# Designed miniproteins, single chains, continued (5), part 48

Each design is a single chain, and the fold is of that chain. pLDDT is the mean over its residues in the fold that is shown.

## One batch from the design tools (miniprotein)

Design m17648
Fold by ESMFold2-Fast:
Structure m17648 (fold): chain A 94 residues (1-94)
Amino acid sequence: AKELLEKALEYLEKAIAALRKGDSESAIRYAEKAIELLEEAIKKLSGEARILASQALASAHMAIDALREGNSEVAIKLLEDAKKLVKEALELVE
């Protein structure tokens, strides 16, 4: 689970970086990769770590929706929220 969360964090960071450069298409692709990794991690997690990863997954989905509606500022905030939740989940997995 830890490796999946670390890879999800990497893709969330890549999505934020792409979006700050105005590349919303790459941001969506990176966010979709983070979602795939979070879904796989959630299957292997329990307790608080699973709850945090599930909340990160929800934020990432909302970020993609915001991007598809042209709301890049909202998408960045949601991706940063997802990133924070993944970092918190990583602290619990050790």
Scores: mean pLDDT 88

Design m17649
Fold by ESMFold2-Fast:
Structure m17649 (fold): chain A 74 residues (1-74)
Amino acid sequence: SHDEELAQRILAGLEALRAEAERNRPSPAEVRTYIGLLEHEKRLVEEVLSDPELLARVLAAIDELIAWLREMEA
């Protein structure tokens, strides 16, 4: 379905962002920017993903990435 394709694209993007951050450590300013963009992405996916199971999975993945990025600042 379109929701499945969209969810997979978002999840792939999150995975790519994490891999890039692991390879090239972001600055504290970049970490803050990424967290802000990810929090905005949560709002967007709530509007566009109609499947509640896919929505929950994508939101969980975004929250996990935000938590991991916050640990990088500490």
Scores: mean pLDDT 86

Design m17650
Fold by ESMFold2-Fast:
Structure m17650 (fold): chain A 73 residues (1-73)
Amino acid sequence: MTPTEKTDHSNKMKSYGDKISNEAKKLGDNDTSNQAKKYGDNSSTASLNGDIETSNKYNDKLVKIDDQVKKKK
């Protein structure tokens, strides 16, 4: 993975975590909001370090949280 690819993937993961965090916060679920932000940041950091396996692991956790947030709507 090139430095540009790492940065692009990192930015996407952070944005995804922030999106889920914002949606959870709108539902009054501050714990889920904080967890989504943490997983997005961890996935982003792993991507920047070239640790795609760890980045994908946190992305999978974000997908599960996103599904939980959608079920609360």
Scores: mean pLDDT 80

Design m17651
Fold by ESMFold2-Fast:
Structure m17651 (fold): chain A 85 residues (1-85)
Amino acid sequence: MEELKKKIAELLAKNKGDIEKALELAKKSPKELREKIALMIAQEEAARELEAAGLLDAVLDDAEEQALVERIKERAKEILEEIEK
């Protein structure tokens, strides 16, 4: 459901770090959407970390890009476990 993904994206954008509200909405979501929502939250957190470090506009090499992707995947897994509790 694109509408639910849009609502979570808007919540993350408007509330700037209101991950807890996004998690509550995710817990009420169908199982098949929870994994996608967890990935969206992990991507938003990673984007904020890059912005805070002044690296949001940095060009990453292949190793740095792979490390970022793996970090996002691991974080998404942690968020999914929290949603499924």
Scores: mean pLDDT 68

Design m17652
Fold by ESMFold2-Fast:
Structure m17652 (fold): chain A 110 residues (1-110)
Amino acid sequence: SLKEVVEKEIKEVLEKVGEDFSITEKDIELAKNLDENDMETVIAAAKVHFQLALEYYKKGKYEEAAYHLAEFYELAGKVAEANELKEVAKEYYEKAKYLYELVGDYEKAK
């Protein structure tokens, strides 16, 4: 089910970033100015999307949670690629594609 997919992916991310994950006002401001040539804004946008995924999951809104989780993985893939982590970037992009397909965002799933 979509709930089980979202729950599994959220748990996997929390294992890597910590159960005490939170965002700051600075992260929100940087995310508003998202520029793929400014990695600090890409990292901030990834954090904001993961926080939104957590909040939608807590509210039982699994489709919205999956969408924001897909956005998180796409941005995390760009961060990994910028750090020459080609295999990690590929895994994140594949996770993003899978989640976009599940929520019907077929343009981003391509």
Scores: mean pLDDT 87

Design m17653
Fold by ESMFold2-Fast:
Structure m17653 (fold): chain A 79 residues (1-79)
Amino acid sequence: LEEEVERLIALLSSPSEEVRLEAVRRLGRLAVERPEEVAHRAVPALEAALSDPSERVRRAALEELIRLGVAQLRRAVLG
């Protein structure tokens, strides 16, 4: 899992827009599924992706951060 997270973070520096877009989506999914293991690494990487040259990548990063925020809030309130 940690190796997969580090690989996905590295892919955010790919010259390919499609590769960066997929990395953002996968990091977001992993952070929601396993926040205790993943969120501390994934959140800074997703925040960096908000400055990506591609509007599609920036939008995906924002959507994943919102989804993670909602999931974390539900976990804190509902246990």
Scores: mean pLDDT 80

Design m17654
Fold by ESMFold2-Fast:
Structure m17654 (fold): chain A 65 residues (1-65)
Amino acid sequence: DDSVLLSAVHELSRLTSPLSDEQLASLVEALRPFGARALPPLRALLTSPNPHAAATAERLIRALG
């Protein structure tokens, strides 16, 4: 079920501040079961006009790869 992945990506695209390390760690664990399937939507966020979304996506890709 991609609903968790899609919800996480949607929330990241709307960030108004950086995530805490604890929030990031929780999100990594939530996305880990998706494995390689999490990477394409996170890579799309790297080109987001929202700098918080792009920065967080980079950190998530690094943690999941």
Scores: mean pLDDT 80

Design m17655
Fold by ESMFold2-Fast:
Structure m17655 (fold): chain A 88 residues (1-88)
Amino acid sequence: MTPEVARENLEIEEKALPGLEKLIEEGKKSKGSKAAQLLTATTISLVGGIMSAEEAIKEVPDLRERAERLIERLEELLKRAMEIIRKL
């Protein structure tokens, strides 16, 4: 990862947060296999976002505070998604 790619990826993930939260809420309202598929896809995206943010910190230390805030929010969403999956 280059410093410029790290910044771009972090910005993309930050902009994706409202959409990921909406997907979790839709998953919660859905039933059966549709809920499972949607929530599983969402958890994969959330894990990818966390990994991308961690890589951004390693590449550009100046992004640490920003990336850590993103990781915290993504981890909260991941916890919510996993809790819903556990109830399916």
Scores: mean pLDDT 84

Design m17656
Fold by ESMFold2-Fast:
Structure m17656 (fold): chain A 99 residues (1-99)
Amino acid sequence: DQQRQQLQQQAQQLSQQVYKSMNELIDALENKDFKKAEEAAKKLAETALRLGELLRQLGDDVSRRNLADMVAGLGDAARKAGLDKSAELLDETARRIEA
């Protein structure tokens, strides 16, 4: 199925973007660069939502739930750092991916 292969390739590319945004957020939180952390959280939310939609189209519920769990975990990390708006954004993103 050529359409399924194209969706799988797009999911792999978005997975790489999600991983990059996740690392940027973790690094920014570690360095207490809260402005960069907020920017990285927004980028992560955008790319994770797009990946979640592709995983839903592929019927990959396991990877989609794992993505939602990862995003929720990063929301908790942002909340512990005092970035309440970033935490709310990531929590909402995780809920939308799981739905």
Scores: mean pLDDT 88

Design m17657
Fold by ESMFold2-Fast:
Structure m17657 (fold): chain A 67 residues (1-67)
Amino acid sequence: MPKDPSQTLAEWLRDLLARAGLADERTDEAIDRALAAHGLDGAAPASSVDDATAIEILGEVVTLLGL
């Protein structure tokens, strides 16, 4: 999925999870925790990380959700 340059990292990750049918109230906390583990702010532009890093963060979010 292409990253919208106007989206934040948190918004982009939430959008990916929502499209996969995985977004709920726990998703925002899981995203924040995964980003913090990588030293990243959810308010940072989605374009500030490469696709490989973004996929690693997404995998961590899925793990934190117990999926």
Scores: mean pLDDT 74

Design m17658
Fold by ESMFold2-Fast:
Structure m17658 (fold): chain A 68 residues (1-68)
Amino acid sequence: SREEALERLRRLLEEFRAKYQAGTLTMDDAIAIWREAQALYQELADDPEARRIFHELGELLVAFAEAQ
């Protein structure tokens, strides 16, 4: 369901943040999380919560990549 997809998207953001803050996030993790988030976001279309989460995840991905 859309609600399950949105909850999965929230968990992906939480996982990214937790690993990034702990210094345990790998490039493979970041890429895998981002790809799954992109697929979920396309299914969630115009959901404003999904857009907010996806945007935040994108900002974190850029910050992580720049820190490498």
Scores: mean pLDDT 85

Design m17659
Fold by ESMFold2-Fast:
Structure m17659 (fold): chain A 82 residues (1-82)
Amino acid sequence: SSDLSLARQNAESALKRVKADIDALENPDPVLLQQLEQAQALFERGKETEQLEDYQEAKKIAVDIDVQLGVEALKQAVEKVT
């Protein structure tokens, strides 16, 4: 029970953060939007199935998006100075 609650909270927090980061962009990468939809679907599935693994996978994808957003921000910064 506590493990499931913690996994849900971690996934929810990661999704909230990545949604805010994407929402701040004028033109987000379509690949990142697709990955966000996948993470959201897994989070909703976790609510229905109460499977720890669904929440863990949703959180992992959200974290991976955050990393990719950081890389994309660096690429855009380099393109503006070169």
Scores: mean pLDDT 81

Design m17660
Fold by ESMFold2-Fast:
Parts: structure tokens; sequence; C-alpha cells
Structure m17660 (fold): chain A 92 residues (1-92)
């Protein structure tokens, strides 16, 4: 369990600066896998429906950094990551 989570987080961090469609698709897959392990897969599905696949991919990349600190992903952390990424996108 822990080794698999660490592998997912490492890959998400590698994808953080990659804006390609391939990196976006891989980030979404990794986020879904992490969500299944940590028990928030329903939240990820809702994020994809409401904010689109690109927003979900960016959340996945952001979660990689957050998870490094506390080794646990919460619904609040995912929602906060979405808010920050959307605010940053609006200003760019």
Amino acid sequence: KKKKIDEIIEKLRELADDTSKEAEEEAIKLLIELARIEGFEELVEELKEKFGERAAALVGQRIGYAYEQNRKITKEEVEEAVKKLLEKAEKL
C-alpha cells in the first residue's frame, strides 16, 4: 500500500510542469488510482464532471506536493487545490 502510494505521488510530481495532453491523461489516471487507495474516488469523479478532465489532472499534480507533507489526502485538501488552481488559471 505505502510503496504504491509513494510511486503514484512521485509520478504526479514529475507531471506537474508538463502541459501536454499525454501528461494530463496520465495525471488523471494516477489521481484516480490514489483516490481508490485513500478512499476519495467519488470526489475525483465529481471533479471531472464539474470542472473537466484538465482541472482534475491539475489537482492530481498539486496533490503530489500536499501528500508529501502529511501522507494523507482529504476532501478539503482536494477542494482547496481545485480552488487555488482555478484562481491561478483565471489570472493567467
Scores: mean pLDDT 62

Design m17661
Fold by ESMFold2-Fast:
Structure m17661 (fold): chain A 69 residues (1-69)
Amino acid sequence: MEIIIKGAKTVPEEEILAEIGYRPGDVFQEGLLPLAEKRLLETGKFKSVKVRAIPTPDGVVIEVEIEEK
């Protein structure tokens, strides 16, 4: 599984990944999408957060779209 982070400017991608508790190569679980959004919003660093799962022939791509404050 691949994770793509969009909109990260001052917050490191490693910090975002640590906050959602999910890493590239992990097995996809649908229930992680709302949990990831909740965790990122609770940091208070983001104006908006959207997490999507995009099915591809090679697996699932998780797109994390954030807008920093």
Scores: mean pLDDT 74

Design m17662
Fold by ESMFold2-Fast:
Parts: structure tokens; sequence; C-alpha cells
Structure m17662 (fold): chain A 83 residues (1-83)
């Protein structure tokens, strides 16, 4: 579900780039969701924001499987720590 992916990605951006950057990213991703963009277009945008396609793929796949925001965020942080 795009909502969980948006929240998890926003928290990651806040951690690494600060709250102003996180709010801009949240608004961008919420607007894309509102416009009904495809899962593929959403994945591409996440890849550009997070600068890593592996992290973007993880967020999208776990959100589709119904994982919570906290679970997605923790798994994404673990992956980033391995990079």
Amino acid sequence: MKDAAIEAATRLVEDYFGPEAAEKVRRRLEEMKKQGVSDRQFYIELTEILKDPRVAKLIVELSKKGYSVDEIYEEARRLIAEL
C-alpha cells in the first residue's frame, strides 16, 4: 500500500536530510498517489529520492505485502547500514 511506503520513505529522508527535506518528499509522494501514478512510476521516484534502487525496491515490496510503516522503516535502515 502506497501510504506505508510514503511514510517509511519520509522517515528515512528525515533521518538523513532533515525535517524540511522530509516534508517536501512527503508532499511530492502524496501528490503522486493522488494522481494515481503506477507502482512502477512510484518506484522510480523513490529510487531518485533515496539514491538506491535496492532500498526503493524493499520499501515498495514490503508495503505491497502489508508490512507496517515501522517494519518497513527498520528493514530499510538495516539495508542502508550494509551499504
Scores: mean pLDDT 82

Design m17663
Fold by ESMFold2-Fast:
Structure m17663 (fold): chain A 95 residues (1-95)
Amino acid sequence: RPLTPEERRALAERFEEVVDKLLSKETNPFRKAVLEAYRDLARAFAEGDTEAMEAARQRIKELTGHTLPTDPAELEAFLRQLLVNLEERLKKLES
């Protein structure tokens, strides 16, 4: 089933919290730019802002060479998996 607006907001809020903590520990300018672009994508996704999502997609493609899914369900699955990976990275840095 598609996420409710509240579930999408919770996903974006957790994503922002994790990314902000990672950004506070990151010294590499390229990795900072990538983290900021993914944070912007998660916010735009939660708000249903198609223009902001497209801008974030383009930024990620320019930085990483990766083209993200255009289907909303596939993009949601991608963002949830990315959040898990970012949370594991944060845990290792705080250990």
Scores: mean pLDDT 82

Design m17664
Fold by ESMFold2-Fast:
Structure m17664 (fold): chain A 107 residues (1-107)
Amino acid sequence: MRSREILERVLERASKELSPEEAKILREAMEESLNRYPDDPKRAISLAANEVARRMPDRAKRIAEILARSAVEEGVLSEDEAKQVVDNAIWEAQRAKNPDPPLLSRR
């Protein structure tokens, strides 16, 4: 299956659990990543999750978990790879919420 076909199936599955706003941001991030890495669906998923985490840091964990699970169900990611995508997205979200230098003891 071509990378675009695989990613479209992942997006269709994920969008069933996402709001229209979340699905749109995820699709835009995925298209950008796929255009840069058209033969690497795993990289496209990881980069899309990171981009969504930066744009919607308060929803990053939920969106990343839905995306990662959808990718596992479509056979694109292993469970370990899916966990890494979620962990990376959480880190990006924390960074986006607390830009350097943090002014409060809140990390």
Scores: mean pLDDT 80

Design m17665
Fold by ESMFold2-Fast:
Structure m17665 (fold): chain A 91 residues (1-91)
Amino acid sequence: VPEQEARDAIDTAVGSYEKAAKAAEEGNLRESAIYATAGDIQFVAAEWLGTPEQVAEARARLAPVYRKLAEAHRKNGDEETAERFERRAAA
């Protein structure tokens, strides 16, 4: 049950960050921040519930999404948020 809950949290986090990236690419930084916050909450849940291997897999899945978020925010002039997502992608 915890393993499945971790998987569900990971999938929800990835989906939320993908929606955040799309919103940022469309210039809607407020909507992007809301989806990114939802992603953060679900990823924290995944880290708490998941195995180290599941968390590592989640980080690998999130790296390209974080890079898209960084690019979208940089395009919109939000360099600080872009740098934060680049650091997450590198971790």
Scores: mean pLDDT 85

Design m17666
Fold by ESMFold2-Fast:
Structure m17666 (fold): chain A 88 residues (1-88)
Amino acid sequence: GMAEELLKMAEELYRRAQAHLDEAERALDAGDIATARQHLLQAEIDLGMLRIILAVAKLMGYEEVAERIQELIDELQARIEALKARLG
């Protein structure tokens, strides 16, 4: 149903964002600040898309799906903020 499709889209965006954050951390560890910033930006775009899906889930009343998407957003936001702190 639509609830399952929204969760699937959110989980795919979450995996993509995590992959970008993994690449950003690898680039930063190698001293490649420009590449780290590019991957961080892609992760922030994916986070923005997740927030849109969360808004749709909330609007439709899919409470359990919305709670799960919020958890994914919180995990990504924490990781993005930690990486931003390392970049200055």
Scores: mean pLDDT 92

Design m17667
Fold by ESMFold2-Fast:
Structure m17667 (fold): chain A 83 residues (1-83)
Amino acid sequence: MEEKLKKVQEIEKKMKEEIAKLDPEKDGKEMLKLILEGQKKALELLPSEENKEELAASLKVSLKVIEDPEIRKMLEEVLKEIE
């Protein structure tokens, strides 16, 4: 468990570093991709039904309000992978 926790922390750190390089107004889609990939990798290392359900619920709410087809596709792909 300790090794997996350290790997999750490393994933979170790398995700934050990559997001910090991007402009949230211009690179919103890239930021979202990094966040979703980081969350997916964290779930793979420390699978939790509660965390999985919370992420799935969040993605489903986002899909109801987001109209951008590229963003919708990214959210649907992550939702499919974690379900």
Scores: mean pLDDT 73

Design m17668
Fold by ESMFold2-Fast:
Structure m17668 (fold): chain A 109 residues (1-109)
Amino acid sequence: MPGLTPLERARIAARVAAEGARQLADEFEKMGLPKIAEHLRKAAEFARKAAESPDPETALQYLREAKRHVDEAIEEAKKAGAPEDLLSRLQALRDVLDTAIRYVEEALK
C-alpha cells in the first residue's frame, strides 16, 4: 500500500479482521456453536480497539489478544468438527491478524 505508514496499514488490516471475525461469529452462532461465536466476538472487539488505538504499543497488545481469541476459536472449531470452509476462513482471519501484528512491529522499529 504506497503512501501509508506501517501503523496505518496495521489499522486497515485490524478493521478487516474485526469485520471478518464478526461475520464468522454470526455464522457459528447460527450453527449452534456459541462458545466459538463468543471467542470471535471478543476477537472482533480487540481488533476494533487495535484499529482505533493512537499508539503502536497499545495496538500490538489488542492485536495479540484478538489473535489469542481466534486461535481458541480455531481449536474449538476443530474439536466441534466444523466444515473445512469455515476452518479455512478462520485460518485466513488469523493470517490477517498476523499481518497487522507485523505492521505494528515495523512501526515500533
Scores: mean pLDDT 89

Design m17669
Fold by ESMFold2-Fast:
Structure m17669 (fold): chain A 73 residues (1-73)
Amino acid sequence: SELEELKKAVGEEKYEKALEYLANYLMEKSGLPESVARAMAEKELVELYKALTSGKPHKLGPLAQEVAKILGF
């Protein structure tokens, strides 16, 4: 799966750090329950990883740039 490819590429430690960062952001900004925020964060991390590895120039917002740094990009 794309999520497993992401975890393998960046490593479990960086993945979990990025997931917690993004999930906490979503909880604070949107008032979402932790389980929902984590599920959304997983989806957003997969999409970000696809964008970062697509070879096409993508303009990243400040949040996406910070998450990309945590992932080691």
Scores: mean pLDDT 82

Design m17670
Fold by ESMFold2-Fast:
Structure m17670 (fold): chain A 65 residues (1-65)
Amino acid sequence: SVARQVGTELLGIGVAFEIGGELRRVSDTHFEIVKKFETEEERREAERRAAELSRLTGYTVTVRE
């Protein structure tokens, strides 16, 4: 659904902004949050947020440096 996809994009933009990264659309079902992390802990926190978005929306949300 286009409406669910747009909603997922907006949520992803919000999470990316909070993390200090950028949201990229890879495919119709896959989004990436792109950021260069300074610590492993910061990266794991971002991965947890992305996994939560994936669970809530049904889309694939991953983190990339």
Scores: mean pLDDT 78

Design m17671
Fold by ESMFold2-Fast:
Structure m17671 (fold): chain A 61 residues (1-61)
Amino acid sequence: DTLEVHFRPGTTKKVLEDVVKKAGYPDAKIEVDTVKRTATITIEGADLDKVKEELKKEPSV
């Protein structure tokens, strides 16, 4: 499954990776577009609501 999120310029790919790992999906693939300030997170069989809740706790998402 794929989740697209918007973030502020202070957020790095590593921050997004750490949040997704904390949500229980260490094998997630994260593609960052720094120009659009968006990230596409691809996770197989993920609970996207759980991932969204963890990402919302990051100040720059």
Scores: mean pLDDT 70

Design m17672
Fold by ESMFold2-Fast:
Structure m17672 (fold): chain A 55 residues (1-55)
Amino acid sequence: PLTPEQVAGLRELLRAHGLDVDAFLASVADSEEDIRTRLAALREELERLAAELRA
């Protein structure tokens, strides 16, 4: 986990690069949902392949 000082530094870095923290968090939330869906599909596929390889 990041320290409060590291979080503050990250926010300042994002601002320095012209990024809105709220816009960034919204983007991350959308990305997280997409990543979660893809990870679930990949885990299911890996379990299927593992079962086939053991057969």
Scores: mean pLDDT 65

Design m17673
Fold by ESMFold2-Fast:
Structure m17673 (fold): chain A 92 residues (1-92)
Amino acid sequence: SSQQRIEAIQEQLAATPDEEKRRELEFEAALDILKGQLELFAKNGELPDEEKILKEVEELIELLGLPEEKKKEILKEVKELLEKVKEAAAAK
């Protein structure tokens, strides 16, 4: 589940003493969670609920303790991915 994945990511981040590696893991972890969720929407032939996905992503970013600059970058990439998924769904 998403909660178990968040807990695993938090444990991995806590075990990483290198700040540079930790920042990379934080970014990759947030993107991986999102990509997996969007892939499920695409696979199921469902249109993504943009508001719900953005809210879940914001909650995950807060839970991971990511800095504001990273939050903005991730949200921007999320919005771009959502647009691509919508275009793919419309192309049916």
Scores: mean pLDDT 69

Design m17674
Fold by ESMFold2-Fast:
Structure m17674 (fold): chain A 93 residues (1-93)
Amino acid sequence: MEAVEAARQAGEEAKKTLGASEELVKKSVEATVEYIEEYPEVSPSTAATLTRYAVKSGDPEKSLEQAKRMAEAAREASEKSVPVVEEAVQRVV
């Protein structure tokens, strides 16, 4: 899936730009992939944003759990929760 590839590419970019450890990048990509599996409507750009957010936060599991809760709340109000989740993630970062 394009979203999964975008997450992996964002992880490599974050490693170069943020100097993040290989382990943190790997965990961030894995957490984002799990998010994509649960919310397959996620766009490649949103997947990349979630991966960068997870790396920058230093706690991928908690970051993605927070993103999931925001996505669930947004989905009840809108058919397209992805843009709302991306905006919410931008506000937290």
Scores: mean pLDDT 71

Design m17675
Fold by ESMFold2-Fast:
Structure m17675 (fold): chain A 100 residues (1-100)
Amino acid sequence: MAKQELLERMSSPETQRARKIVREAMRKVDSIEFSSKEAERKVASLMTAAALHAMVGDLEAAAELLEEAARVAEEAGDEEAARILREAAEELRELAEEAE
């Protein structure tokens, strides 16, 4: 993307809300004890990637990464983490539609 477009996206109210959504999801998931250390590490990695995409205004990619994190959590039996991550992904998708 063009440098000016990137700067405008990063400064937008939508991008700031996206950052808050991902941060809040990360905070809630961090309070959960995972049944698998491997699943915990994969979810953390995917959430970090989602936070980076949210920071640059790539809200759809951020939502897809949180959906993937939710699937990893669900496969590990961590239903609460999966629920939180899916809710955050849906909020990001709604926000992406507002941003256009």
Scores: mean pLDDT 80

Design m17676
Fold by ESMFold2-Fast:
Structure m17676 (fold): chain A 58 residues (1-58)
Amino acid sequence: GGVVGPDGTVVPVGGGSASAISQLVRDQGGEAAVQTVRDAGGSDDTIRAAEALAAGGA
């Protein structure tokens, strides 16, 4: 699976990761979800996906 960024770029993430990031945004809000991914040691791709979901879901 993947997440579409604001510029139309598709950021590839595993299906489970995309769902988990979406759940974090719903539970914590966009900025908190991005910070949670950073604190958990998420990859640059995962962090970008979280930022894209936060921006699109806000």
Scores: mean pLDDT 66

Design m17677
Fold by ESMFold2-Fast:
Structure m17677 (fold): chain A 82 residues (1-82)
Amino acid sequence: GTKVRAKILAETKDGNILEIILEGDDKKLKITIRDAKTGEVIAEGELDTEDAKKAVEEAIEAIKNGSGIFKKLLSYELEVEE
């Protein structure tokens, strides 16, 4: 099955920089959000998904479009293994 890993750097509307790590496969997507300066884990979660690659791509697009707490996307790395 497909495995996906993404590392995203994003600026928030309040001026923080967050590192978002997304790791998924054909069953689950794990999300970890850290403060990019301190390395402190701010939030963690998992969701069930049959298409982690699509979920990661949609997350990147949402951050790029300034969804929720996010002001802009700074950079991202995406790795896909089939």
Scores: mean pLDDT 82

Design m17678
Fold by ESMFold2-Fast:
Structure m17678 (fold): chain A 74 residues (1-74)
Amino acid sequence: MDKMIELVKTYPLSDSIIQRIEELLKSIEGESLAAQYQRLAEFFQEVSRVVSPEQRKILAEMVDDILALLSEES
């Protein structure tokens, strides 16, 4: 989990988005891989509607990296 939080902080996203994803990652810790994937997909859908196209690209890259790390930890 800490590795994913540190990764999120390296992305050029707003502090509010970074804080939201950190809180999400902490809240899904210990849930099934399927539940973690669903929560991340829901987060991406919600946030991508309110950010610029440029920020959306960065958000998509970040989510993909998080999903890759979650699959390795299972």
Scores: mean pLDDT 78

Design m17679
Fold by ESMFold2-Fast:
Structure m17679 (fold): chain A 57 residues (1-57)
Amino acid sequence: MIKVEVKTEKGEENAAVEKATPDYVSLKGSLNRIRTTITVDGKTVEQEVKGVHMKLV
């Protein structure tokens, strides 16, 4: 399984990973437009997100 870690700038706003690939992470939960750090298989990406779905570049 791919190891995915999601860390937000606001620790109280958590999201669960629904689906993950090296280029795509599907999150569920209430995410505002916040800085989110996502680590997928040791690759880290920091971006602002709003909504459920995110795509890693």
Scores: mean pLDDT 49

Design m17680
Fold by ESMFold2-Fast:
Structure m17680 (fold): chain A 73 residues (1-73)
Amino acid sequence: DALLKKLDEYLKSPVPLAPQEHVDAALTVIRQAAPEAYDAYVKRHGEDEVREAVGRMVSYNLGSPEKRPLFKA
């Protein structure tokens, strides 16, 4: 649920989208770390909005040092 809340915040953030390759890498990691939460978020908001939220999250992390947005394995 923390992941879903963070993605919703990033979707609403006025931050530009990161390059597609960085977004794809982040999406892969998120899906591996929290597949059920990710699928629920995609079903709720749609794939395009989830991709936008993750793109903003990656862009934000480039400008602001942030601890890993994922839980440890």
Scores: mean pLDDT 64

Design m17681
Fold by ESMFold2-Fast:
Structure m17681 (fold): chain A 87 residues (1-87)
Amino acid sequence: SLQDASSTVTYEQTLAALGLVVKEGLTGIEALNLVKNATSIEVEVKGRVTTVKVTLPDGTVVEQTIYDNPDSPMSSSRVLYLLPRAS
């Protein structure tokens, strides 16, 4: 492959799994199994904001927003944030 598709896919899966652990309170193994069975994983990067969308086999879509700010006082320079749902 011309691009590093393998590393990109692994990174996307890791972000999606981490988001599920934080949002849904799943264990790491449960989150990884869910992401492994996802029909689609989409990552959108805009400036210092990364949004990950995971489509599960039953058609459920899970969206996580990650803020990556290297100038932040946070040790990891990122925060997982759940986007509010429209009623």
Scores: mean pLDDT 53

Design m17682
Fold by ESMFold2-Fast:
Structure m17682 (fold): chain A 70 residues (1-70)
Amino acid sequence: SELEEVAREIIREVRRGAEAGRISQSLADLVLSMEGDPLRVVLIGAYLGEQGLLSEDLAKRARDVLKKHL
């Protein structure tokens, strides 16, 4: 589903962000702990996008998906 696809992209970008030092390991570990809950991953992803910690394109996709599920 679109929700699961966006959640997977958020997990990938958070992992890459931690590897690059843009996202703290503690924050990355928190997001990764939510991997089994795509809706929670997308919700935190939208928040991280507002903080500038995700690409704007992915943050927009997260917000668009949330509007369909709320």
Scores: mean pLDDT 84

